Designed miniproteins, single chains, continued (2). Designs and how they scored, part 64

Each design is a single chain, and the fold is of that chain. pLDDT is the mean over its residues in the fold that is shown.

## One batch from the design tools (miniprotein)

Design m6343
Fold by ESMFold2-Fast:
Structure m6343 (fold): chain A 92 residues (1-92)
Amino acid sequence: SREELLAEVDRAIADMLLYMAKKALQEGNYEEAVKLYRKAVELDPDNAEAHLGLGEAYYKLGKKDEAIKWFEKAVELDPNNQRAKKLLEELK
């Protein structure tokens, strides 16, 4: 259906945004990483990696409460993500 094709395109764009956001995070461009991860979450709201990355970017900006919120959502979406669980435990 058209809806399925649009969802596939949105996921492809979200994957590209995740790649760009991860690079921004690695380069220390934390505000840019937040913007890119937020766009990825908007296009693919069930993507645990996007929620995890957004939490990491907020943490790097010193926004601990926001980081905890996004890590909790990442764990809810992917309960087997040990990295998200560890980061959440360290911040609580």
Scores: mean pLDDT 86

Design m6344
Fold by ESMFold2-Fast:
Structure m6344 (fold): chain A 70 residues (1-70)
Amino acid sequence: AVSAGVLTKVRIAIKELSHPDVEGRVKAAELLGEIAKEHGVEEAVEALKKALSDPDPRVVEAAKKALEEL
């Protein structure tokens, strides 16, 4: 079971993956990685896979590291 607080963080982080600021998208990928690793939330894993298609290599690297740690 996943708490409402965790699901809220996932949804906020998914929105942040669409932010124009690269630093914001990197942090969103890192947060989604932590949540996926700790709670196994499939929606967070799906969002990380989407982040692999980001035009900025820093975001792609963060998503790859998060997926490797699962």
Scores: mean pLDDT 81

Design m6345
Fold by ESMFold2-Fast:
Structure m6345 (fold): chain A 94 residues (1-94)
Amino acid sequence: SIDEIVQKQLEGAIETVERAIELSTDPAVKEKLEEVKKLLEEAKKASREEQIKLLKEAIKLVEEAIAASTDPAVKAALQTVKNVLQRMIDLLES
């Protein structure tokens, strides 16, 4: 089901964000990623409309974190997160 797919993708995205936090050395990037993690955790228990809103806000913060990061590994991990979040929005809006 879409709900089962979204829950699995949210868990995977949270794990990738946690890895990006661990790899990041910039406190400002870490703070943005902690906010992303919080939004994704809230999305796990939110209604469909709230999930879409939270995921869109998370993408915005992920894009800001990508722009602020200097580490190619962090940028790559966050690009993966962004792609997964966008795919989830596409599924929820279809």
Scores: mean pLDDT 88

Design m6346
Fold by ESMFold2-Fast:
Structure m6346 (fold): chain A 110 residues (1-110)
Amino acid sequence: SKAEELIRKGWELLKQGKYDEAVKYFEEAIKIAEKEDPKSFLTAVAYMVLAIAYAKLGKFDEARKWLEKALELSPEDNAAAHILAAEVYRLLGEVGKAAEHFQKALDIMS
């Protein structure tokens, strides 16, 4: 989908340290994903990658907001969602919550 393409392009920009550009790609992906299916796991992923980008920019309140929205859409038994949440919490310095989500992902994958 167009949203998935924008997420991949934004992720490549994120890997290059181009965090502000990555945010723009993820915001466009969110607009498309929300219009197509606002409660889909793809919409949750778009929210998660935006949270990671904001955390890398030091915008921790925005990162928490998008992480919370993503978790509301994510099934509790989804290992990928817990891995992404753990990364956001790690970037926020919330080591305990990061460890908890990594453990949940491992438990699901075992």
Scores: mean pLDDT 87

Design m6347
Fold by ESMFold2-Fast:
Structure m6347 (fold): chain A 76 residues (1-76)
Amino acid sequence: DMDLARGFVRRSFRDFGLSPDDDLIDRYSGLIIDLYNNGQTLDDNPGFLSLRRSSDPLTVRQAQAVDQAYRDFVSS
């Protein structure tokens, strides 16, 4: 559910030393739920691939945090 996804996103971002606002948490939580409900992975999402391939190290850090949150969510 959305609250479960938000919990994993908040924890993962904190573990990666990031301080996301509520809008960013909601955006990635929604992404995780949508991918899970459609049987898709982060690799199926062009927006996520753009984050992972960014030249900005903070953006790459966000991609790593989202990837960890997704793994935690699907294994919960």
Scores: mean pLDDT 83

Design m6348
Fold by ESMFold2-Fast:
Structure m6348 (fold): chain A 72 residues (1-72)
Amino acid sequence: VRELIERAAELALEYAKLLLDGEEDPELERELERLEAELLEAIAASADPAADRELALEARARVAEEVEAYAA
């Protein structure tokens, strides 16, 4: 699950930076959507869904912070 969380966060950051630069990448968007779906299923099936969900939220918060720094 942790590897999926990291991969999803990395792609989310890359995609957000592209959007901020006025660029589009439909393939990256589809890849991110697929990874997010896989991550949701993996968390639901994990031994500790609450802990894994918290880790995913923390990763998402870090991405949001980096996106804000990039936009500044």
Scores: mean pLDDT 77

Design m6349
Fold by ESMFold2-Fast:
Structure m6349 (fold): chain A 73 residues (1-73)
Amino acid sequence: MMSLEELLAGVLELLKKYLETGDRKYVEKIQELIKSVDPDAEEIDAEKLSFEEIVEKIEKELRKIGERFLAEE
């Protein structure tokens, strides 16, 4: 099982590498990590989306996961 803190730390490290390199493989790794916690998470197509749209989608998915774990009722 992956904790929310481990998910956030992993995504932040991969996102930082994506911001530094622009390499879509880091977006794919972020997506895999998110899907490991939420299998229904929307697919992020790094080739079709702008850099800003990719970051926004990652933020939205993390926000949904965070709210779900904090709310847990």
Scores: mean pLDDT 74

Design m6350
Fold by ESMFold2-Fast:
Formats: structure tokens, sequence, C-alpha cells
Structure m6350 (fold): chain A 65 residues (1-65)
């Protein structure tokens, strides 16, 4: 779905921002991805497990930054 592709893109951009040391941008991108995931869930759209795991991984890396 288009929303799944958008979530994946946001998480990829968040990881790139982390690799560049831009923690603030990575956090903004993660927040946008989580917001879209929550919107999808509220609409009854199933979110792929790989996207949920990737969001959690980025969240944990940001918590350590």
Amino acid sequence: SAMNRTVRRLLEQARRALAEGDVARARDLLDRAIGLIEHMRSEGIEVPEDLLREAEAVREELAAA
C-alpha cells in the first residue's frame, strides 16, 4: 500500500539522519512514521510486522543517542 511505502521511506530517512548524526531530524522522521502507523491502525489497516520492528529499532537507537 502507499501508506506502507511512506512509513518505510520515513524510517529509512530516520536511519540516514542517525548515521549523519542529525538526532533531531531522525526523531522528527520517526515521530512522523509512528503517527502514520497509528493512523493506519485507527483505520483498521494492518501494519506489517517488519515496519513495527524497524520503528522499534530506530526508537531504541534514538534513546541511546
Scores: mean pLDDT 87

Design m6351
Fold by ESMFold2-Fast:
Structure m6351 (fold): chain A 61 residues (1-61)
Amino acid sequence: MLEARSRLNRAASRVYDATQKGDEEALKKAREEFREAGREAGVSPEGTERAIDGVIDHAKS
């Protein structure tokens, strides 16, 4: 279970970095990685999308 959470945190960092750089292709890949990590961590699809939106919003603030 800890391994899945570590992957999720790593994916969140990638979403943050891609958003800050404005790299749309990197952001698309990072979002897909986050969705996969979320599934492995047992997060719902809706919860995963909300988490991605939160990371993006934080990166833009």
Scores: mean pLDDT 80

Design m6352
Fold by ESMFold2-Fast:
Structure m6352 (fold): chain A 60 residues (1-60)
Amino acid sequence: AERYREIGERLLKEGRYDDAIQAFEAAANLGDKEAYRLLSIAYEKKGDTEKAEQWKKKAE
């Protein structure tokens, strides 16, 4: 579970937002609740404010 989160965080830092989103979606599917917050951040950085807000609500 944590491995996909770590990969996503690294990709996010590198500006590879689509790849980071895929890694965070994999982490979320494995039950990593922190990945919901990170998905919100990744979509925000990509400029998709609607999906960012959707994932933020799931993280709460």
Scores: mean pLDDT 81

Design m6353
Fold by ESMFold2-Fast:
Structure m6353 (fold): chain A 112 residues (1-112)
Amino acid sequence: GPLAEALRALIDRLKTEYGAEEKVEEVGPGRRRTTLTFKADGKEFSVEAVEEDGRVTLTFSSPELLKALREAVRQGATTPEELRQALEKMGYPKELADFVAGLLRDLAALGR
């Protein structure tokens, strides 16, 4: 469905633009797990996506990334570009800020 197609486009973009490594596993009939691994400043970050019946669940394995996102939103960031700028101002690596902004931009497109 449209959500699964948009997730595939997001994964391909993250692999191309941010060097994310993809691992895909069939975890049950009609259920697929995709793990994306990204490196910034020598640290490894992971995003896990589970697809089932056109539904997608995303889990971030980095508590630091989730905390940074919450702080940026608390500071009034409402667009992917504002979130990228806020993360860079907080001292996060450009690659991490770009990765997060790209992910949110693509997720925003899914809701249109």
Scores: mean pLDDT 69

Design m6354
Fold by ESMFold2-Fast:
Structure m6354 (fold): chain A 65 residues (1-65)
Amino acid sequence: SDALAALRADVEGLVAAFEAGEVSREEVAAARERLRGLLEHLPLSPEVRAAAEEALARLDALLAA
């Protein structure tokens, strides 16, 4: 639950900061690559993995807009 809440807060904070012009596309792309690396290399619970995959898709959509 704490890990899911932290992931949600981090992703929403990053999206809001990008929309406000406070972070660059490059910083969002770097956060996306960090999240991808976590999915690739860390043993995550199924719930955290699913949330991280959803977060990755959200960041991909943000960068594609």
Scores: mean pLDDT 79

Design m6355
Fold by ESMFold2-Fast:
Structure m6355 (fold): chain A 120 residues (1-120)
Amino acid sequence: MAEASADTPALRKAVEAILRQLGAEGARLHLSVRTDSPEARERFERIVEEALEKHPDDVDAILKGIARGIAEAFALERGLTPEEREKVEQATYDLLRGAVDALRAGAPEVRIEFDTRPLP
């Protein structure tokens, strides 16, 4: 079952833009982000929306925007240092690029869930 209703509005628009640019209309890309704080969610959505507004047709720019938004949410909720945040951003970008490469190679579905919530 597609939990499309669990995605943020900005992230859903980003996924739609990526699939459109790839011409992968028969493929499914599901990206979801779980956050505890309203501030982390708001910052994530703002960063992704800004990337989409500036670069609506640039898949790489959109992926970088999503990676930055996720890294900022992680930093906010888990108290990461700037160096740790940059490592999370790079790892997230590499993961998202791998997902896009899989879709280009004919993968029918890719699912990635990010959980930025602090550990107990």
Scores: mean pLDDT 80

Design m6356
Fold by ESMFold2-Fast:
Structure m6356 (fold): chain A 67 residues (1-67)
Amino acid sequence: SAQDYFDKGVEAARAMDYETARYYYEKAIELDPNFAEAWRALGSVLRALGKDEEAEEYFRKAEELEA
Protein backbone atom coordinates (compact mmCIF):
# COMPACT_ATOMS: atom_id res chain seq x y z
CA SER A 1 0.00 0.00 0.00
CA ALA A 2 0.97 3.67 -0.18
CA GLN A 3 1.34 3.68 3.62
CA ASP A 4 3.71 0.67 3.49
CA TYR A 5 5.96 2.47 0.99
CA PHE A 6 5.81 5.65 3.08
CA ASP A 7 6.86 3.73 6.21
CA LYS A 8 9.82 2.22 4.33
CA GLY A 9 10.79 5.72 3.17
CA VAL A 10 10.73 6.97 6.78
CA GLU A 11 12.92 4.04 7.86
CA ALA A 12 15.44 4.81 5.08
CA ALA A 13 15.43 8.56 5.87
CA ARG A 14 16.20 7.83 9.54
CA ALA A 15 19.21 5.82 8.32
CA MET A 16 20.19 8.84 6.16
CA ASP A 17 19.76 6.69 3.04
CA TYR A 18 18.12 9.52 1.14
CA GLU A 19 18.19 7.79 -2.27
CA THR A 20 16.24 4.81 -0.88
CA ALA A 21 13.88 7.16 1.02
CA ARG A 22 13.22 9.08 -2.22
CA TYR A 23 12.44 5.82 -4.05
CA TYR A 24 9.86 4.71 -1.46
CA TYR A 25 8.22 8.15 -1.11
CA GLU A 26 7.89 8.30 -4.92
CA LYS A 27 6.22 4.86 -4.85
CA ALA A 28 3.82 6.05 -2.12
CA ILE A 29 2.85 9.06 -4.26
CA GLU A 30 2.39 6.85 -7.35
CA LEU A 31 -0.19 4.80 -5.40
CA ASP A 32 -1.80 7.79 -3.66
CA PRO A 33 -1.16 11.18 -5.33
CA ASN A 34 -3.20 12.85 -2.54
CA PHE A 35 -0.86 11.59 0.21
CA ALA A 36 0.23 15.08 1.39
CA GLU A 37 2.59 13.71 4.07
CA ALA A 38 4.49 11.72 1.41
CA TRP A 39 4.89 14.85 -0.78
CA ARG A 40 6.26 16.77 2.24
CA ALA A 41 8.60 13.92 3.19
CA LEU A 42 9.87 13.69 -0.41
CA GLY A 43 10.51 17.46 -0.34
CA SER A 44 12.64 17.06 2.79
CA VAL A 45 14.63 14.23 1.17
CA LEU A 46 15.18 16.28 -2.01
CA ARG A 47 16.49 19.16 0.13
CA ALA A 48 18.89 16.72 1.85
CA LEU A 49 20.05 15.65 -1.63
CA GLY A 50 20.71 19.31 -2.60
CA LYS A 51 17.68 19.63 -4.91
CA ASP A 52 16.26 22.74 -3.25
CA GLU A 53 14.08 24.01 -6.13
CA GLU A 54 12.45 20.58 -6.58
CA ALA A 55 11.95 20.37 -2.81
CA GLU A 56 10.06 23.70 -2.80
CA GLU A 57 7.71 22.44 -5.55
CA TYR A 58 6.94 19.31 -3.53
CA PHE A 59 6.33 21.34 -0.33
CA ARG A 60 3.85 23.51 -2.28
CA LYS A 61 2.08 20.36 -3.53
CA ALA A 62 1.77 19.08 0.06
CA GLU A 63 0.31 22.41 1.23
CA GLU A 64 -2.17 22.40 -1.67
CA LEU A 65 -3.36 18.90 -0.70
CA GLU A 66 -3.71 19.84 3.01
CA ALA A 67 -5.90 22.86 2.21
Scores: mean pLDDT 87

Design m6357
Fold by ESMFold2-Fast:
Structure m6357 (fold): chain A 86 residues (1-86)
Amino acid sequence: MKVVLTFRNLTPEQKEALLKEAEELRKKGYDVEVKVEGDTLTITIGNVSVPQMIGYALRAIGLGLDGAEVKIEFKGDTLIIEVTFP
């Protein structure tokens, strides 16, 4: 399974933190692709399990509770999570 995480309206500090998290996932052996466009960051993670996908969805819901706009969608074998910070 695959997870695509898109983060919008990022501060420089939030972007740096997410880039560090993506590099940590690569070090753990995940297939991670990162695309940076201004204040938008897209992270694609390949070969994730169902429990890992649930974990990503729960973290996104947590960001929504903290005031971000969150959209979660499942298409085929891909979990798509979009987060827009205030």
Scores: mean pLDDT 81

Design m6358
Fold by ESMFold2-Fast:
Structure m6358 (fold): chain A 93 residues (1-93)
Amino acid sequence: NPQLELEKRRATAGVKAALDVTKDQSKEDQDEAAVMGAAVGDPEKSKEIAKIYLKDKAKAYEEAAEILRKRGEFGLADLFERRARGERQKPVY
């Protein structure tokens, strides 16, 4: 299936870009960045989102959700919007 193979290549490129940004970070941060990279499927955008994630996790999830919503990927967009809300609800002490 050429379409499925192209989608897998894009997801893999996004994961690699996210992991390159987060390689010296915790396993949890690497895994979360990789998940966003796979969903976004664009190495340049995935790199940008991974950089945002290291500074503001909620904002990174919101940016990923916006990209997915614009693509009509509403289920994935809702997933990342829920993650963003979870981060926003954490107390800053």
Scores: mean pLDDT 83

Design m6359
Fold by ESMFold2-Fast:
Structure m6359 (fold): chain A 73 residues (1-73)
Amino acid sequence: DELLKAAAEAVVAAAPAPAEVRDVRITRETSSTVYVGGLLVLHGPEPQTLPVLAKVSKATRELLSLESPHEPA
């Protein structure tokens, strides 16, 4: 899926450190937007995995928002 690929690329580009995205999937889709969930893996001596949710425009394929928790539950 082209939108899924664009969302994954945008998330990696927006990461604060060298990163990869795993388990990328569409969690919700509307007529104008796609919500893509996944795991952001930050590279370091001990990798951190953060759940992320990206909101992507279907029309422009641009990242509209990126949400990730910043504290453990």
Scores: mean pLDDT 70

Design m6360
Fold by ESMFold2-Fast:
Structure m6360 (fold): chain A 77 residues (1-77)
Amino acid sequence: SKKEELEEMKKMFDEMLEEMKKAPSEKEQLRILARMHLEMLKKGLGSMSKEEQIDVILTLAEMSGDEELKKEAEALR
């Protein structure tokens, strides 16, 4: 249900914020954000289209320099 989807998204967002507080750099914070979006895409969460979610992940992965994350996101097209 949409209510269960929103609760799971809130949990992921809260977990992301805690990990970002521990991150040693802005680059690692962007990587954490990209991983959250990748997990949301894999679970089918959110109101964005699959294509839009992939584009967000790719942008954040490029900004963070995470080539492995970029390849994983491209594989989901």
Scores: mean pLDDT 79

Design m6361
Fold by ESMFold2-Fast:
Structure m6361 (fold): chain A 109 residues (1-109)
Amino acid sequence: SMEKLEEARKEVDKLVDEFVARLKEAIQQGLSLEEFEAFVRDLARELVKKIMEIAKKYNLTPEEAIRLLRYAAGKVLQKLDDLGFPDEFRAVVSRALAEEIREAIKEIQ
């Protein structure tokens, strides 16, 4: 299953890139912090759902699915840091991802 987890990570990398691109576009469009919070909540839920579909596609164990979710969150936050996202917007993304991942982990366990 290690090879399956590596292939799943490659698909997640593409989803992370798309997620970060959409966040960057939202900031460039001048969304308020409140509008950004609503946007990020929906986008984070969609991201976590798609990652869980990838985990199912590759027949990952619950432990591997949790690792995949945490991998995605770490990669998102690192990419936001590399892009110099404002701290208040980064905090919104971090909180939304943590909440949606926490809910997904409850469904796995």
Scores: mean pLDDT 89

Design m6362
Fold by ESMFold2-Fast:
Structure m6362 (fold): chain A 82 residues (1-82)
Amino acid sequence: DELKKEIEELEKKVRELTSQARAAANAGDYETAAKLYEEIAKTSRKLSDLYRELGDEENAKIWEETAKRSEELAKKYREMAA
């Protein structure tokens, strides 16, 4: 069940990146927050793809929504960094 292990590793990565992004945003480091949310979006899209490979459409949609929200946050923080 290597695919489930990959999913667990990537879910952990998203949690760690989210904590870092929140800390960066709270510190006023909007450029770093934007970059971290871009990485969260990419990782979340990969998670969505992996859940689709498992036939888990419900979790695939959740991670697709997480990716879209993270892309919106990345855009917001890039605008704040300017």
Scores: mean pLDDT 90

Design m6363
Fold by ESMFold2-Fast:
Structure m6363 (fold): chain A 92 residues (1-92)
Amino acid sequence: SSERQARIEKKFEEFEEKLKAAKSMEEMIKIARDFIEEIAPSEEEREQGLALLDGILEDYKNGRLSEEEAKEEILRMVKGTIERSERYREES
């Protein structure tokens, strides 16, 4: 519904603000995990989102991503989780 989409958009805006305020990679990962746990429509989608987040953290630790690039990848991954959540609910 349009009301549901507006709520998800507002939650995402709040998520973006929390990420901007985060002072460490660990804090950003915690914020992203908490958001995925809140928005994921199923256990499988939750596990997938968390696995993608773990991959971003690993790439950061291995020097493949800067902190700035990791933050952008977290935002992209979370947007993908929102899109899948909406499709799942429309198809269910």
Scores: mean pLDDT 77

Design m6364
Fold by ESMFold2-Fast:
Structure m6364 (fold): chain A 63 residues (1-63)
Amino acid sequence: LTPEEARERAREAAREAERAGVAPSNAQHGLDVAEKEAEAGDARGALAIAGAMRASGQELRDA
């Protein structure tokens, strides 16, 4: 997985989280962190942030 691909996954996860009810500012913050990780060459870090955003959205759906 490239940093660019991880960043795209983070972008999609942010949109999913926002649709699930995560505040847009929180989704934006997660995306910003993932972009910085990808910019530093840490594709795994960016992917981990994407997973965290999806988990937050899923928790809101389940609650």
Scores: mean pLDDT 75

Design m6365
Fold by ESMFold2-Fast:
Structure m6365 (fold): chain A 105 residues (1-105)
Amino acid sequence: NAQKEAEKNLEKGREALRKGDYDTAIEYFEKAIELDPNYADAWLSLGAAYLAKGDYEKAIEYFQKAIEIDPNNPLAYSLLATAYRKMGKNEEADKYLKKAEEIEK
């Protein structure tokens, strides 16, 4: 089914990301999102790939989409905080890091 195919594409994307093949990872994450547009982990992983490429604006956009779909994932907030810190937005970074810590409890 589409859900299982989305999961397979997410896993292939994560494997590419671990190898540093960010463009291949992005392609697989985009396929996962095409199969399941509400797949929060796929949006989160797409953001992580852009973060790794240094495209912090895109990373923030995709992390925000992941949070919109699943607002209770502390990893999404901690990655969003990392992206803001990379942009020198330390106050926003601290805010989202604190939010991540509050959700983990």
Scores: mean pLDDT 90

Design m6366
Fold by ESMFold2-Fast:
Structure m6366 (fold): chain A 65 residues (1-65)
Amino acid sequence: SSMERKKALEELKKLTEEAVRAVRAGDMQAASEALGKYLDLAIKNKLHAEGVKGMQTFVEALEAA
């Protein structure tokens, strides 16, 4: 449903923010866990474009660290 998709998109945004914060803090374990949850949620909800964007954001955060 559209409500379920909206909640999934909000959670993906939260997980992206958590992963970027973890990378900036040097906590690669927390970053990896947040990224894993992000990918699982994106796949489960067929949000493939959001999955790719999240991966790009994570890579950019790693390159800036």
Scores: mean pLDDT 79

Design m6367
Fold by ESMFold2-Fast:
Structure m6367 (fold): chain A 60 residues (1-60)
Amino acid sequence: DRLRRLGKAIHEVEKELNLSEYDPEAQREAARRAGLSVEDVYRYLAHVRRTGVPPYVPEK
């Protein structure tokens, strides 16, 4: 699923670069790692805001 792939990439980039999901650099890097566009990252963040629950939850 594209949304789960984006969520995982965002989580990894946040941990690696110590940046938030709202940082433009983190958003661009997450998009590249997921093989998707920055517009897809915007859609993912809009989905999280609408539902309050991200499509990807890292399992410990």
Scores: mean pLDDT 71

Design m6368
Fold by ESMFold2-Fast:
Structure m6368 (fold): chain A 82 residues (1-82)
Amino acid sequence: SAQEKFEELIKKLEEEIKKEKDPGVKEALKIFKDSLKAALEEGVTDESFENVIESLKEAIKEEKDEAKKKAAEIVLEIAESL
């Protein structure tokens, strides 16, 4: 289900945050995690999960901050694996 995909994405993202050594990437990952948790609390659908993937792809393309770009790439890789 969409809920299970969001929960698994958040879980894997928490594991990435724990092992991340760059403080900028770590903070950007925490911001993504908080955003995903907020979405989950409001209710999620298969469409909202696909929208997360598409938003991450566009964010990566346009992002000039290397830490934020790296964080978005990590989140996208996890999301696409689900």
Scores: mean pLDDT 85

Design m6369
Fold by ESMFold2-Fast:
Structure m6369 (fold): chain A 66 residues (1-66)
Amino acid sequence: MKFLVTLSGDPQKQIAVVLELMGDPNVTVTPVSDTQYLVTLSGTDAQQEAIVARLKSNPNVTVTKL
């Protein structure tokens, strides 16, 4: 699935989110702006749901379904 990730908060917290996403082999990250990233998920439905749930648990992350 595809979704837009919008980052907020301190620059170090934003970098930590990007590095975590880029470290996942089932995640493709494409920068859209300085604070927005297009995220494409692969793998099983359970793996994709786990990634979305993890992102939504972060108060500095807004997830928009595409």
Scores: mean pLDDT 80

Design m6370
Fold by ESMFold2-Fast:
Structure m6370 (fold): chain A 73 residues (1-73)
Amino acid sequence: MTEEDLLELLEAIKKFIEGYKNGDITKEETIKKLKEVKKILEEALKDPSLSEELKKKIKEEIKKIEEIIKELE
């Protein structure tokens, strides 16, 4: 995973949350999409070639996603 890949995933999360707030997508679908992105980020952390800075950013974003999921559930 590159920093660009991470930014694209974060932008997708923002769009899902905005869609939920606007009533364009359901809470169930939003949670599903957030869990899918979280899984992608967790798998990315298994890559030993990632920089420590990028690993830190990914871990912080996983934490934020987990908090959003808990708030929605």
Scores: mean pLDDT 81

Design m6372
Fold by ESMFold2-Fast:
Structure m6372 (fold): chain A 67 residues (1-67)
Amino acid sequence: SPEAEEYFQKGVEAGRAGDLVGAAAYFLKALEADPNFVKARVALRTLEERHRDFLEAHREEILERAK
């Protein structure tokens, strides 16, 4: 999906800038646009494994941004 790829690229850019909340939100948007988008699922899983406590603390903000 072009939409899923666009959200995935925005998530990668956010992650590179150190915006972990934005990165997680964009990867979730990519998965909402295409649930089978493996790249976004792998990226989100990697982000969760590296930054679990941080992402859990910001769960509500991530979900709000992913709307």
Scores: mean pLDDT 87

Design m6373
Fold by ESMFold2-Fast:
Structure m6373 (fold): chain A 62 residues (1-62)
Amino acid sequence: SELEKIRDELIERAKKVTSVEEAEQAMRDYARRRYELELKNNSISKEVLARRYRMAGLPPPE
């Protein structure tokens, strides 16, 4: 699935991370990709999805 591909890309990126800042950026990139995938499904509005991500502890796209 696309979600599995995004997850695997995060795992590979994590192996190359050399700082906390890089790790945080990788996690933000992962969250953003998941957010974009959900938007592609047109199930909810961008504003509603951003709120749900915040409630789940995920950062909104910046």
Scores: mean pLDDT 72

Design m6374
Fold by ESMFold2-Fast:
Structure m6374 (fold): chain A 73 residues (1-73)
Amino acid sequence: MTKEEVDKLVERLAELSKEDPEIAEAFGVMLIALALRSGDAETARYLAEKLKEKGVISPERAEELIARADAVS
């Protein structure tokens, strides 16, 4: 997944979060988990930071997922 693809997904999830924040958070966490499972720690970290910045996921959740990405890098 490229940075541009991640940025596009983050914007879509930010839009969804305005209507359905719980579903947007669930999709965001799922995307990060899929990146981690694929061995793409860089994308997982970038996703977590951008989703945190947009308020799609909580800072605590983002920090947990970033720490997990750092552990597998």
Scores: mean pLDDT 81

Design m6375
Fold by ESMFold2-Fast:
Structure m6375 (fold): chain A 77 residues (1-77)
Amino acid sequence: MTAEEYEALAKEKEAQGDYLAAGGYYYLAGQLYRNGENPDLEKAAEYYEKAAEAFEKAGLDDVAEALRELAEKLRKE
């Protein structure tokens, strides 16, 4: 599955109010950019921020904060 396919699934889940599943799909998209053969850390950071917003809406504030901190770190390095 591609990052674009995960983003489409995340948006579908957000439309359904399933923010936990949406956060998971955004996280998987971020992991593909971070851990791929040609890593894109800026794209990974963007998707981790989207995952954080979804997890915050799901009530997972600690997970959301950790992902935002990770995204900021990836953008600086």
Scores: mean pLDDT 85

Design m6376
Fold by ESMFold2-Fast:
Structure m6376 (fold): chain A 66 residues (1-66)
Amino acid sequence: MDLYSDALGDAAQALQAGAKESDIKKKLMTDYKLSEKTANKVVKQAKKVLEAARIGREEARRIAEE
């Protein structure tokens, strides 16, 4: 669902900017009219995506270093 993908992207961007999970959840509920459970799920999924990207970057740095 496009709405879910947009919400996930916004949550990931806000987490990357250092926003608090509670603030992101509240904004998702307001902007996307998500339930608290759905907003919490989106935030958790965004955290997983960012963590995977962070691990990938760290691994790339390790193999690139002499």
Scores: mean pLDDT 75

Design m6377
Fold by ESMFold2-Fast:
Structure m6377 (fold): chain A 55 residues (1-55)
Amino acid sequence: MSEEEIERMKENLEKVAKTLSPEEIEMLKQLAEKHLPPEAAKIVNEILDKEIAKL
């Protein structure tokens, strides 16, 4: 993915993650691993891990 695409995805995921409980964030990580390509799932999980760490 392009750097711009990654940045936009980070902003969207951070915005969504702020509205979710830690349990919902973990569910979203599992869904990403099942439905996304491995490279995309890794990026999503890194972003979600940062949001969980803030909680």
Scores: mean pLDDT 75

Design m6378
Fold by ESMFold2-Fast:
Structure m6378 (fold): chain A 62 residues (1-62)
Amino acid sequence: MLSEEEKERIIASLEELEKRYPLSPEARETVRRLKEAIRAGDVEEAERLERELLSQLLKTLD
């Protein structure tokens, strides 16, 4: 399980991603849910949402 400090670092990285890069509304919603799952310590949900986000970003690049 991630420490509280590690969770905050990951969340800060996701917030920087949201600010620096133009995300679709769907990708932005996925990032929001991912941050919530990380804060809650829901590892399975966080992993699922990471895969979802990666899929959405890869489709946008094509």
Scores: mean pLDDT 77

